Designed miniproteins, single chains, continued (2). Designs and how they scored, part 7

Each design is a single chain, and the fold is of that chain. pLDDT is the mean over its residues in the fold that is shown.

## One batch from the design tools (miniprotein)

Design m4223
Fold by ESMFold2-Fast:
Structure m4223 (fold): chain A 69 residues (1-69)
Amino acid sequence: SMEEEKLKVLVEILTKNLGLSEEDARKVAEALLKGDYETAIKLLTEKAGLSEVEARAAVHELKEVMESL
């Protein structure tokens, strides 16, 4: 499905670019696909060690990627 394809792309970006485990990357990707951006920001700060400002910027960039898929 398109949702599974978007999930796989997001997981690859999150694991390769932010160093998240596949499990944590999947949680972030699912939050993004649901439009739950506050959960995605929280997970990125807790799991990727990003500041809140960095996590918000990452969510913005990942939204752009999702819109291009």
Scores: mean pLDDT 85

Design m4224
Fold by ESMFold2-Fast:
Structure m4224 (fold): chain A 68 residues (1-68)
Amino acid sequence: EIEALVAELERLLELVRASTDGSAEQRALMAEYLERLRDLVRASKSPAELAAAIAEAEAALRAALAGE
């Protein structure tokens, strides 16, 4: 459900923002991507576009965590 996905993204965003460890730049990047993804989910403009956005955000988060 869209609401459940939004709640999960909100929780992840809160965890990233609450963290004071690691790179401030990486945390900012992760928070930005999660926030944009949450907004896209809330907008519900296109299921296909939403799926693509989720995949892109996941890849970006993975790269940021790996220090890429």
Scores: mean pLDDT 69

Design m4225
Fold by ESMFold2-Fast:
Structure m4225 (fold): chain A 71 residues (1-71)
Amino acid sequence: MSAEELLEEGKKKMDEGVKAFENGDYDRAIELFKEAYELYKKAVELDPTNREAAINAVAAGILMVGAEVEK
């Protein structure tokens, strides 16, 4: 996958994670945010200048911890 494809896939996982969180499915939200984090991390590894991927990786990590606390 290209860095752009990884970023787009990560955004999909983030959206799914937010929906799971809103539904009270914290285990699913944690898993989806973790998947998003790994996708964004790969995007940063392929293109270290991609600030959007780096920022989104940090955001996914924060949301994952937030979902874990709510569980």
Scores: mean pLDDT 83

Design m4226
Fold by ESMFold2-Fast:
Structure m4226 (fold): chain A 66 residues (1-66)
Amino acid sequence: MVREGLEYLQQGLEYDKSGDYKKAIEYYNQAIEAFREAYRETGDPAIEDLVKQVEKRKKEVQEKLE
C-alpha cells in the first residue's frame, strides 16, 4: 500500500536531514519497493512519479557519501 511507502519515505527524509545518509538510503530503498508494489496494484501514475523523485534523491545522497 502507498501508506507503507510514505512511512518509509518519511523515515528516509528524517535521516537525510540529520546527515545519516547511509540510513536515508536504506529507507529510500524500502520506500521504492513499497511504491513499486502499490503501482503494480493500482497503476497510479502519481506513484511512478514519486518513485522517480525518491530514486533521484537517493542518487544525490549516494554521491555525498563518496
Scores: mean pLDDT 83

Design m4227
Fold by ESMFold2-Fast:
Structure m4227 (fold): chain A 67 residues (1-67)
Amino acid sequence: SSSLRLPEELAERARELAREGRYEEALRVAREALRLLRYLTEVAAVPNAEERLAEMEELIRELEELV
């Protein structure tokens, strides 16, 4: 079950980096999280996939405005 939570764990790491003012690193990690989530939605039944993708894309959009 932990593999389905990896995108959210990466997203939380990205938020931690952003809180530290490390926006470029946060953006890179957030993009990795989105890539992983997209992959998981193709190969597995991911609960709330559409909502989780939207939240991840919003995080990336917010971080892109800060770099």
Scores: mean pLDDT 83

Design m4228
Fold by ESMFold2-Fast:
Parts: sequence; structure tokens; C-alpha cells
Structure m4228 (fold): chain A 70 residues (1-70)
Amino acid sequence: LSPLELAILRELGNGPRSARELAEALGQSVSTVRRHLRRLEARGLVERNPRTGRYSLSEAGIELMRELAE
């Protein structure tokens, strides 16, 4: 995982976020954040709610963040 992908996962640990909210929180463009979110979805670490457009940690994403927190 890239440092930006880890930062996205940490932000999602605080609750569901849109790509725009993540971009604002991380000082990144929305397009950059969306690209990394697609990669994280492909890895099974985040889920997108198609009705709200918001992203959240999957169960696997939660477990990964627990490991990284020590």
C-alpha cells in the first residue's frame, strides 16, 4: 500500500467518507483519491455504497488497520 492509500484507510476508520471529503482531508485532488479508492476496492479493503457514493472500510480493511496500529 502507498502512503496515500494508508492515509485514506485511516480517514475511513473515522467513518464513511466521499471522495471529495477524503481529498479535502488529505490535501489531494478528487481524481487522485478516486484512483486510489478504485485500487483499494479491487483489493477488497474498502466498499462503496452505490446509493450514497460514500466509501467505508470493509471487514478486511478494518483488520488490516488493526494490524498496522500495533
Scores: mean pLDDT 86

Design m4229
Fold by ESMFold2-Fast:
Structure m4229 (fold): chain A 57 residues (1-57)
Amino acid sequence: MELVERAERHLKEGNVEEALKAIDEIFDRIKAGEKLTPEERDRIMGLRAEVLRKLAE
């Protein structure tokens, strides 16, 4: 899923807001019925946790 890779890239580059937008788009796609692999789901959950941690700092 390209959005997962985009979120990871933005977070790595310090673009927390852009990473959060990509994560929000991923969740919108999931709500619309897009099926994710277990690996993709784990990556998304990890990204979300890291973004929330950085926003709480």
Scores: mean pLDDT 79

Design m4230
Fold by ESMFold2-Fast:
Structure m4230 (fold): chain A 96 residues (1-96)
Amino acid sequence: MEEAEKYKKLGEEYEKKGEEALAAGDLEKAKEYYRKAGEYYEKAGELYEEAGDLEKAAEAYEKAAEAYEKAGDLEKALEAGVKAGMILMQIGIDKL
């Protein structure tokens, strides 16, 4: 749990760095930070899933998908998004 929380926090920090870089007009640096945010969120999702916290795992994978999309990594964004959707279906939550 603490390890997953640490990776989630790292994802949040790099997402913020990506937003700051984008606001400064540094598109390449923004993409790099968003990619790192996606990697950290994905790792958090894996750890939450392993721990059985499916709600937090789905949230982390959704955040990873958003970060990868902002980084332009559509393949990883789709992969993370599908993973989040599958977990949400498993726990019986439909977005409605």
Scores: mean pLDDT 85

Design m4231
Fold by ESMFold2-Fast:
Structure m4231 (fold): chain A 59 residues (1-59)
Amino acid sequence: MLEEAIRALEAGDYRAAARHLEEAARAGVISPEQAERIELLAGVGDVEAAIAELRRLLA
């Protein structure tokens, strides 16, 4: 889920990234607040920060 979200963001597929983040939050892999923060970063064009946050959560 999170690795798939990272790959989608790197590919510029923000719709797929949002779906993977929603699935991760629904599954309890991340909090809803974490998902919202990452979606906000990607939505304002800070894709590097969104990817960095996802990589931090995978560590």
Scores: mean pLDDT 82

Design m4232
Fold by ESMFold2-Fast:
Formats: structure tokens, sequence, C-alpha cells
Structure m4232 (fold): chain A 59 residues (1-59)
């Protein structure tokens, strides 16, 4: 679900998992969530600039 995809983005961000952030952003977008919202969730979760850059490549 979209909510679970956003939770995954925040969790991956907090874990420093750049690939996980990119995957969560991509999955959120497939479920109709704007990539910007998924990136915001990752940032709020503690994503590094590197992890956010990985997410932006798929948004």
Amino acid sequence: SAEKALEAAAKAGGAGDAAGVATAVHESMRLGVPGEEALKAAEEGGATPEALAAGRKVA
C-alpha cells in the first residue's frame, strides 16, 4: 500500500540505505504517491544527502 511504501522510505532513510530509499520512492510512485512525498518521508526518517540523491534519480 502507499502508506507502507512511505513507511519503507522513512525506515530506509533512517538506516542510511540509499538503495532502499530509491526502491521505496519508485514503489510509492507506482502506487500513485508523488515522488516528492516519498523523498520527504525518507528525509524525515533521517536520510543522508546521498540516499536522497539516489531517490531523486528514480523520481
Scores: mean pLDDT 80

Design m4233
Fold by ESMFold2-Fast:
Order: sequence, then structure tokens, then C-alpha cells
Structure m4233 (fold): chain A 60 residues (1-60)
Amino acid sequence: KPFLAEALVDLPKTSEEELELRKGDLVEVLEEVDANHVLARSLKTGEEGIVPKSALRVIE
């Protein structure tokens, strides 16, 4: 079930599967990958990638 979240910190892209984010960027969380990571889509760029759950704040 997709929901919206906000990036709490800047996240550099260190691998092709990761999503680059800046603090305050909005993402749509698409699915849980594991206990610590989600697959998300950037609303700014439309790119998808893996994001640590600790870097996100749920908006809805």
C-alpha cells in the first residue's frame, strides 16, 4: 500500500539501487524491502530506489 513520506536527511546515491534524496524531498513509499529499507519513488525526479526507513518521516 503506497504512502507519502519526507526525507529527514540528505542521502547520497552510493549504488545504482539506491535513491538520492535531499532533506525535505517527498517520496512515495511503494513497498517494504526488509526491516530497515523501503523501495520509494522520488516525487521530484520520478526515480525509484532503496531508502533506509530511518531517513523517512511518514506524512500519511
Scores: mean pLDDT 82

Design m4235
Fold by ESMFold2-Fast:
Structure m4235 (fold): chain A 77 residues (1-77)
Amino acid sequence: NAVETAKKEIERLKEEAEKAYQNGDLESLEHILDRLRTLKASVEAARPVLNPEDVDEVLRLIDEAIKFAEEGIEKVK
């Protein structure tokens, strides 16, 4: 289940970003941001084989996690 797998990975990355932010770990936040951006590109590339509503939902979750990581980086740098 590609959609469930993507949602689990997004939640995991978001939790890792929260922990990195709490620890002031800028390198981990930057690494997590790169991973989220890579995941976004992969989901967009999979658009032709996935349900369009599922793609849009997953992309929104990724964008939310990216925003969290970007805001975390700005606060700790």
Scores: mean pLDDT 84

Design m4236
Fold by ESMFold2-Fast:
Structure m4236 (fold): chain A 67 residues (1-67)
Amino acid sequence: MMKPEVREELEKGVKRGMALISAAVVRISLRREGVPEEKIEELVERLIENEDDLEKQLELLKEADKL
């Protein structure tokens, strides 16, 4: 069965992958809404930096709704 250390590493990898997919979706959506590219890239970078913090990611997306 999967060792705890391997599970933690896998979870970290999944969180990273999900953050990258979310970043791609955010780029497409905000560009479609006419948000300036510089603001989109700043938000995307912050989302990726906070890949392990779901609550922070949701806070950043809430800030994006004000753009």
Scores: mean pLDDT 74

Design m4237
Fold by ESMFold2-Fast:
Structure m4237 (fold): chain A 57 residues (1-57)
Amino acid sequence: GPEGERIFEEIKRLIEEGRLEEAEKLAVQAYLDGKLSLEQLKELGEMMRKKKEELGL
């Protein structure tokens, strides 16, 4: 729904900003709350992985 779409975009923004710990916590919590699909969680995980590589983490 609209809330899940908003949270998904917020998490993507946190990842882009390098706020990976906040992004991970929010993504997991939103998934457990049923606000994100498994596919969305997987996509966010891949984005976080790529960002960690860019940051040398």
Scores: mean pLDDT 86

Design m4238
Fold by ESMFold2-Fast:
Structure m4238 (fold): chain A 83 residues (1-83)
Amino acid sequence: MERKKKLIEELEKLAEEYSKSDDFVDQTLAAFAYMLKALIENSKELTDEDLERIENIVKRLKDPAYREKMRKAYEEFLKKLKE
């Protein structure tokens, strides 16, 4: 199915882009994208609702504002661990 194939391709591209970064958040997002890709590839019976949920996650992963929010959360977490 083209929709499933498109999601796999988008997740692979995101994983490749984020894995090039030295940022811990970007490395985490790359790992998460690879996990979602594996989930889609190994699931025979994904519903349209499942695919829509994954598409929404992919849109969020592509959003620079979401990535920035995640990085700030990570920085605050590290700061609190030292305090």
Scores: mean pLDDT 77

Design m4239
Fold by ESMFold2-Fast:
Parts: sequence; structure tokens; C-alpha cells
Structure m4239 (fold): chain A 82 residues (1-82)
Amino acid sequence: EKLDEGLESFRDLLEWALENIKEYGSKEGLDEILESIDGGVPIYVDIIAETHNLSEEEKAELEERITELFEELKEEVEKIFA
């Protein structure tokens, strides 16, 4: 399903980002990393929705799921540098 494929690709991206943050991130850069994550949400939603030709209902569900995943990533990033 289009939505499931988009979410799986996005989950893979977040896992990759988390690994890089753990390996190469610094406490001094934490605020910049979190701000970059927040700024990415609307861009990723729009790109995935257009790429997979999602309906408005599917796009709304994707936006909600992506927002939840980004919030979870922010919490994990904060725990790493706590």
C-alpha cells in the first residue's frame, strides 16, 4: 500500500538519522539537530504525498504518523545527550 511504503521509507530514514546522531553528533549541536528535524516535517509530508499520489485522507494520516515519529526521534536524541 502507498501509505505503508511511504512510512517504511521514512522509518528507515529516521533510523539512519538516529545512528548518525549517536555516532557523529555532539551535545553542542543538539539544539541545531532538533530544529532541523522540526523543519523537515512539512517538507517530508509534501514530498511523500506527491511521490505516492496520496489522497487528502492518506496525506492527513501520513502527516500525523510522521509528526509522531519525529517527536519520538527528538526524545531519543535528548536521552542520548542527557
Scores: mean pLDDT 73

Design m4240
Fold by ESMFold2-Fast:
Structure m4240 (fold): chain A 80 residues (1-80)
Amino acid sequence: GASSFLSQMKQQIDNTFARADELVKQGRIDDAILELEITLGMLYIARAVAKLIGDKELESELDKMIQEVEKRIDELRQQQ
């Protein structure tokens, strides 16, 4: 169901943020941005599927996740 899928997506995003933060600690900011951009691409595909099936709640939650990842990418780009 959507709740189970959202829980899995949230865990994946949290794991990606943890990996990105570790890369930043190593001075590997470009690699951190790349990891976040790959996750962002997957979220856009998931949102497109949500739109096709007409799941407005899933689409809304994925939009929030997309905004969170985009904000982190923008913050890291300002550190370059």
Scores: mean pLDDT 86

Design m4241
Fold by ESMFold2-Fast:
Structure m4241 (fold): chain A 64 residues (1-64)
Amino acid sequence: RPVTPEDVAAVKAVLESLGLPVDGKATPERIAKLQALVDKGYRGADVDGDGKVGPTTIAAIEAL
């Protein structure tokens, strides 16, 4: 699905809470940290609601 401003805002808040840069770079290390939060049930890191960091979450990071 297309990334929304709400997806971008949610991902930005999660990255800031982890102390990660909000510079539009979807690095493997950032994706792994977001996936660890999704595995713990944190919905703000799982914008597609499918239990994984998917293309929409990556697009939201890249939109920052």
Scores: mean pLDDT 72

Design m4242
Fold by ESMFold2-Fast:
Structure m4242 (fold): chain A 58 residues (1-58)
Amino acid sequence: AAEEEKRERRRALLEEELARALEAGLLSPELAAAALAGREGDEAQRAEGEAIEARLAA
């Protein structure tokens, strides 16, 4: 319940950040799609998401 709500909030925030990065040309659509798909996976996908977020910050 509470954990599921936190996951949904994180996903919404990630989608918003990815959309902004795509418009700014900082992120490829392929990387954005991989990050979202990986959210249903495991810890390895979280590490990839962190790498993508670092790329957005750079």
Scores: mean pLDDT 66

Design m4243
Fold by ESMFold2-Fast:
Structure m4243 (fold): chain A 78 residues (1-78)
Amino acid sequence: RAEGLYKSGEALKREGEEKLKKGEETGSKSDYKEAAELFKEAAELYKEALKIEPSEKIKENLKEAEKNLKKAEELLKK
């Protein structure tokens, strides 16, 4: 169950990274907004996984998703 949440979080994080890259290529704020939403959802899934199984691997991925969320939000402001 925790592995399922973790895998789903990884998939959303990957989609967020693709949207972030597309935004950087096109200058589209819409892509940055979509990236931010995907990273936010990934972070929530990682938090749920941590409630079931406290794991350093999941904590590290949560920190990375939160870092990418902050980056996408900062790019939205520019």
Scores: mean pLDDT 81

Design m4244
Fold by ESMFold2-Fast:
Structure m4244 (fold): chain A 57 residues (1-57)
Amino acid sequence: MEKLEKLIEELSKVLSKLMSEEEIKEVEDNVRKEYEKHGEQTLEHLEAVIEHLKELN
C-alpha cells in the first residue's frame, strides 16, 4: 500500500495541470481498483505512465 499511495500522489500532482480535482479522484480510484486486481503489474505500469507524463511537461 505505501508504494501505491506514493505513486498515486505523484500521479495526482502531474494530472493537476491537465484535469480537475474530481477527474483526478476518479483516476485515483480506478488505479486502486487495478492494483487490487493486478498487484505489482499495476505499479510498474503506473511508474511508466508517470515518467512519460513528466517528460511531456
Scores: mean pLDDT 78

Design m4245
Fold by ESMFold2-Fast:
Structure m4245 (fold): chain A 93 residues (1-93)
Amino acid sequence: ADPHVRRALELEAEAAMEVIKAAVYKIAMSNGADEEEMLKEMLEALERAARLAEEAAREAAKSDSPLGRRLAEIAREAAEIAREEAREIREKL
């Protein structure tokens, strides 16, 4: 078992959970929760998701394997998406 692949997957799971939290806050906002508070919670979750995904990409890149390369690409894309969504939320606050 490749320890860098394992660590990258653990970090990606943590990043995915932060994205799920952001989605939950967005649903809460659509159902009458305070918009400013939900946007702040979404921003914090997406910023955490981006950091975790960036760390996952670095760990995956340490693996000299096809799976490590694939995971690094996925993690970089996930980090970019989370950063873009966080930027859009910052502009609304």
Scores: mean pLDDT 90

Design m4246
Fold by ESMFold2-Fast:
Structure m4246 (fold): chain A 117 residues (1-117)
Amino acid sequence: VAELIARAEAALGAKDYLTALRYAAEAAARAGSRLRLTITGPEGELDPEAREALERLLKGLRYAEELGALEYEFTGVSAAVTAEDIERVAGLIARALAVAAERGLPETELEIDLTPA
């Protein structure tokens, strides 16, 4: 567990948020920790870069869900969401999973609103 958390933290420092999400999910699964995630935003079309980032994020979320480390609901996407916004969200999820794993928390909740102010 500690080695996977260290790998997730290293990936976060390198701004490799999707790799961080993968390692953090594996750490959480081994620790018996689960994250409940709600992502909400208005419906809209994404530019190609944001869409690709979203597809990578969703693959990471499915991986974490299959490990039993995550339950998630993704409702809508803001038209103003950028690839950087989606990567930042992946980093927030990865940190939440890593913290839950480090502390041995059985269940943690995280809500993310992608709607710009």
Scores: mean pLDDT 75

Design m4247
Fold by ESMFold2-Fast:
Structure m4247 (fold): chain A 65 residues (1-65)
Amino acid sequence: MELAKLAEEIIKEYPKVEDLLKLAEENRDTDPRKHLAYSIALSHKTENVDPERLAKTVEAAVRPE
């Protein structure tokens, strides 16, 4: 699943910032892709960033075109 789609699904499932913080921390060492998706969702909730734009930027940096 693409990072943007994963982040969007996380935002829908976890509306609370507190839940996203816990999930990001839990996955920091075990699943770096999920950790990134939770971090993007957190940035959307706390900083009003566009999660799709941020996810595409991160994906492009990690996976070259």
Scores: mean pLDDT 72

Design m4248
Fold by ESMFold2-Fast:
Structure m4248 (fold): chain A 92 residues (1-92)
Amino acid sequence: SLDSPKFQAELLIALAAMTVAIAENALEKVRSIDPQKAEEVEKLIKEARTLIDKAVEALRNGDYDTALELAQKALEKAMEAVRLIDEAIRSS
């Protein structure tokens, strides 16, 4: 069921991971335009990856509420990285 806390956590972990991958793929271009913003993006990617790892561990332990909260935080960090990438590209 889509209402399953386990399924919701798994879905958000996947979405956060995909968003991190998008940010990582754009990082080299951002570095050529704005090295300072590239450093900020790298920090956000690292924070998001750490939160994804913690969310996966919580999910594995059956702590679906913690997994969901950590996955949401990971997605927020990953989305902020994408926002900074968009700003760097649009301001060039």
Scores: mean pLDDT 89

Design m4249
Fold by ESMFold2-Fast:
Structure m4249 (fold): chain A 99 residues (1-99)
Amino acid sequence: AEKNYLKALELAKKSGDKRIEAYAYLGLAQVYLKKGKLDKAEEYANKAIDIAKEIGDKLLEYSVYSILYFYYKVLGENDKAEEAYKKAVKIKSSETLSD
């Protein structure tokens, strides 16, 4: 899994595909969170959210906030976890208004 995300990241950077780059960072954040490598998980999650906001990908932004919620819960940072949760819920609510 990790090797596949690193390869996807290299290819995305080489082609300038910001969306694929951000999804590769999200995948790496999930891998490192599962391994308990919290510093790397945070680094990759922050890289993913920065690109998600830059390109306006609300689904990706939601996915990154969901990962940040779990990251902050693992750290015991409950206030930051709740802020990430509220941001994710707000994005979901705005998507359901497209009827």
Scores: mean pLDDT 78

Design m4250
Fold by ESMFold2-Fast:
Structure m4250 (fold): chain A 78 residues (1-78)
Amino acid sequence: MQALRDRGLALRDEAMASEVKQAAEEGYRMGRIAGEGVDDVQAAVDTFLEKARAGDAATSAVYKAAAGGALIQAAENA
């Protein structure tokens, strides 16, 4: 549980350090919502990280933050 939360916080902080912080904040909120009801959090996180790798800088920040939010939400639900 602690390792999952720590990973989520690291991804969130990395995304929010960029000049696209506002977009990253929206991504984090969406990720938290996605994490609330997901049976397979790792699959959701993997999908977000794939979108982050395929996108531009703003898209990358949004989906890294979403992956972080989903991981943090899953840790809190456990």
Scores: mean pLDDT 76

Design m4251
Fold by ESMFold2-Fast:
Structure m4251 (fold): chain A 57 residues (1-57)
Amino acid sequence: SMSAAEFARKRRRFEALLAALRARELQDGHVSPEAVLRAAAGTLAGLSPEEFARLSA
């Protein structure tokens, strides 16, 4: 389990990642779902299913 501070850091990184991927897609025209999933996996590593559900809310 991770601390509240560590969870908040992962949430910010996840939000930044999504913003960067949207910007990349707008410029380049395409980003595959598999590439998004692989990129997100590093940021989301160590999250429980419950923590992940909170992150997506």
Scores: mean pLDDT 65

Design m4252
Fold by ESMFold2-Fast:
Structure m4252 (fold): chain A 58 residues (1-58)
Amino acid sequence: SGAEEAAKAENAAKAAELLGRPDGAAQARHYFELAKAAGDDVEKAREYAEKAGEAAGG
């Protein structure tokens, strides 16, 4: 679901924060916001979740 994809983006941001990657965390947070805004558009939410993961450190 879109909510599950958004949660993945949030987890990526939290992981980057724990690893001391502030720029990656900030980018992942931005993609989390976009994934939440995508709502029921699961494909868009997934794209943003993937970008959040990349930003967080791969």
Scores: mean pLDDT 82

Design m4253
Fold by ESMFold2-Fast:
Structure m4253 (fold): chain A 89 residues (1-89)
Amino acid sequence: MEEEIEKNVNEILSKAYEVAKEKGRDDLMKKIEELKKNGYSVREVIELAKTENDEDVLKAIKDYLISRLEKKYPEVAKQVKEWFEKEEK
């Protein structure tokens, strides 16, 4: 349900924060903190990923988001895959 999706997105944001911290991306860390504090949607997390030029951070957000959603919400995961694929190509 929506609570499960929100929980999965929170884990994704935490993973993205770890990668950003490892790479010294203070700007990205601040953006992720703002999303976690003000609430977030899957769309907002996708937009964050699409505006990020760091390949490792983008991959961490994309792969983790898709893998978590695909486990419980395959239709949502399919939409997320389509959004990322259209941005890349």
Scores: mean pLDDT 69

Design m4254
Fold by ESMFold2-Fast:
Structure m4254 (fold): chain A 87 residues (1-87)
Amino acid sequence: SLAELDALPEEEKRKLLAEIAKEIGSLPAEIEKLYEEVNLSEEEKEEIEKKAREVEEEMKKSGFAEQLLKYLEFLKELKEKLEKLKK
């Protein structure tokens, strides 16, 4: 949980955040491929990208671990939604 993450020593916290960042790093590429397969409208794609950018900017300004987890959840939900629309 987020509270457990915040209670960890800095070195262990960095390792866990790095693992979360790796997952976040792979998900956008998978989502981009799904966009191509689903054939979303340009407007729909722009709305999703705008929301993702807003979350990313929040990550830079406040509560790094909390915003990072929210962004991961956003990407996972988006991937599931696109996979469902694909078939």
Scores: mean pLDDT 70

Design m4255
Fold by ESMFold2-Fast:
Structure m4255 (fold): chain A 71 residues (1-71)
Amino acid sequence: AEEIAEEARRALEEAARLAREAGDEEVARDAEEAKPVVEELAERDVEAARRALEAARAAARQAREKLEELK
């Protein structure tokens, strides 16, 4: 459970970093705010935490695609 939260947190950190680099401060803020929520979910609902991990990875991917579009 904690391992899933850790992976989701890292994915959110990457999404926030890429979003800031692309100039999307709103997406960066959303990703940072989601980090403690994922940690709380991992303690109570492992399935919800896994869903959050998948969403975090999707957000990081979208941020990368947006950054590439700006180049």
Scores: mean pLDDT 73

Design m4256
Fold by ESMFold2-Fast:
Structure m4256 (fold): chain A 89 residues (1-89)
Amino acid sequence: TEEAARAAAEEIGAFVKKELLKLGVSEEKAEELARRVRELALKALLGEITLEQFKEGIKGILSEVVSEEKAEEIARKAAAMVADARRRM
């Protein structure tokens, strides 16, 4: 439930951080953006925002450091992780 949602949000944030590090984003900046992604993922997992709002939110966060194409790819994968986690909740 809420604990499961928090665990899933941490996993999604960790995934995004790893993708940003692969793209050459600094450790400090990647952690900053991953924290924001974790907050947004938690809201999506609790049903407070839609998957579409979640994807747009991630694209907004990632637009600071990556191209729109990369942001869309990462957001799509993160949204799939949210959908998978919700099936188990």
Scores: mean pLDDT 84

Design m4257
Fold by ESMFold2-Fast:
Structure m4257 (fold): chain A 65 residues (1-65)
Amino acid sequence: APATPRQREISEHLKAAAKALAAGDWETAERHVDRLAEISGLTPAEREAVLANLRANPDLYGVIG
């Protein structure tokens, strides 16, 4: 399969974070990133990299999934 249920859950949180950023709701975006980091087992450094990339390119994450 192209995506597992776990990968789909991670993608949903990433899309929700991107939408929250587009709406100017940074707190909601951070909560979704925290959740996907827990689900995917990201280190603090990897979580910060995701946040930095989301902040720079929120629209891309809404499209790429």
Scores: mean pLDDT 73

Design m4258
Fold by ESMFold2-Fast:
Structure m4258 (fold): chain A 65 residues (1-65)
Amino acid sequence: MDLSEGLAALTPEERRVLRLVAQGKSLEQIAKELGLTPEQVRELLDRALEKLGAKSVEEIRALFE
């Protein structure tokens, strides 16, 4: 899996959302930290997973371990 190439294709905001989700933070906490709405955070997460070809947050957590 070429997750490194997919990670490079992410926007800085998408990348930050993934890291915070991987740390177990809620969408509301992430929204507050990034100055976004929880719905925007959810959209960024969905797009990030699509760009990485990832099926779940568990796969994303491997990028930060």
Scores: mean pLDDT 73

Design m4259
Fold by ESMFold2-Fast:
Structure m4259 (fold): chain A 80 residues (1-80)
Amino acid sequence: SMMEEVRELAKEAQELISEALVLASKGSRDTRERTVELAEQAARLLTQGFKSKDPEEARKLVEEAKRLAEEALRLVKESL
């Protein structure tokens, strides 16, 4: 179902955010601050997605959240 797919995508985004933040704790202050900013943006998009009454809008918001989470993880890995 569409909602099951959105839920799985959101779970993947949350896992990526968690990994990025754990790795950022080992980096510089600047790396941590930039990673936190991306993680917070992703978390806001996840919240908007869960509040959306439109399943298509919810999917787009959660997909963008996952993209930002992937960017945060890439950023921190490149900085270590």
Scores: mean pLDDT 86

Design m4260
Fold by ESMFold2-Fast:
Formats: C-alpha cells, sequence, structure tokens
Structure m4260 (fold): chain A 68 residues (1-68)
C-alpha cells in the first residue's frame, strides 16, 4: 500500500493513474488522504482514477462503520 501511495507522486501520469486504480481495488483507508491529493492532479485521467478509488474505499468504510 505504501509503495502505491509513493507511485501517486510519480512523474509519469500513467503510473499515477494506475497507482490510484490499484489503491481503490485494495480498499485501504490509509490511501484516502493521498487519493484526495490526487483529485487535484493536473492530469484528468489521474483525477478520474482517484475519484473512482475514493468511491470504492468510501463505500467499504461506511459499511464497516454501520456494522459496529
Amino acid sequence: VEELIKLLKDPDPKVRAAAAEKLGELGKKEAVEALLKALKDPDPNVRAAALTALSKIGDEAMLKTYEV
């Protein structure tokens, strides 16, 4: 997870977009802050990937919160 968060700062926008997508698949809450920063990325593909990832993580986090 930490390696993927570092890839969100990669100089290649394709690498940043792929990292955001993978973080969303993993559903890790630790990635939320890094993904929120990626929403301000100059590349539209990176922003779209970060938004999709946050949506996936947010749904899982909400379900766990209401389960307790």
Scores: mean pLDDT 71

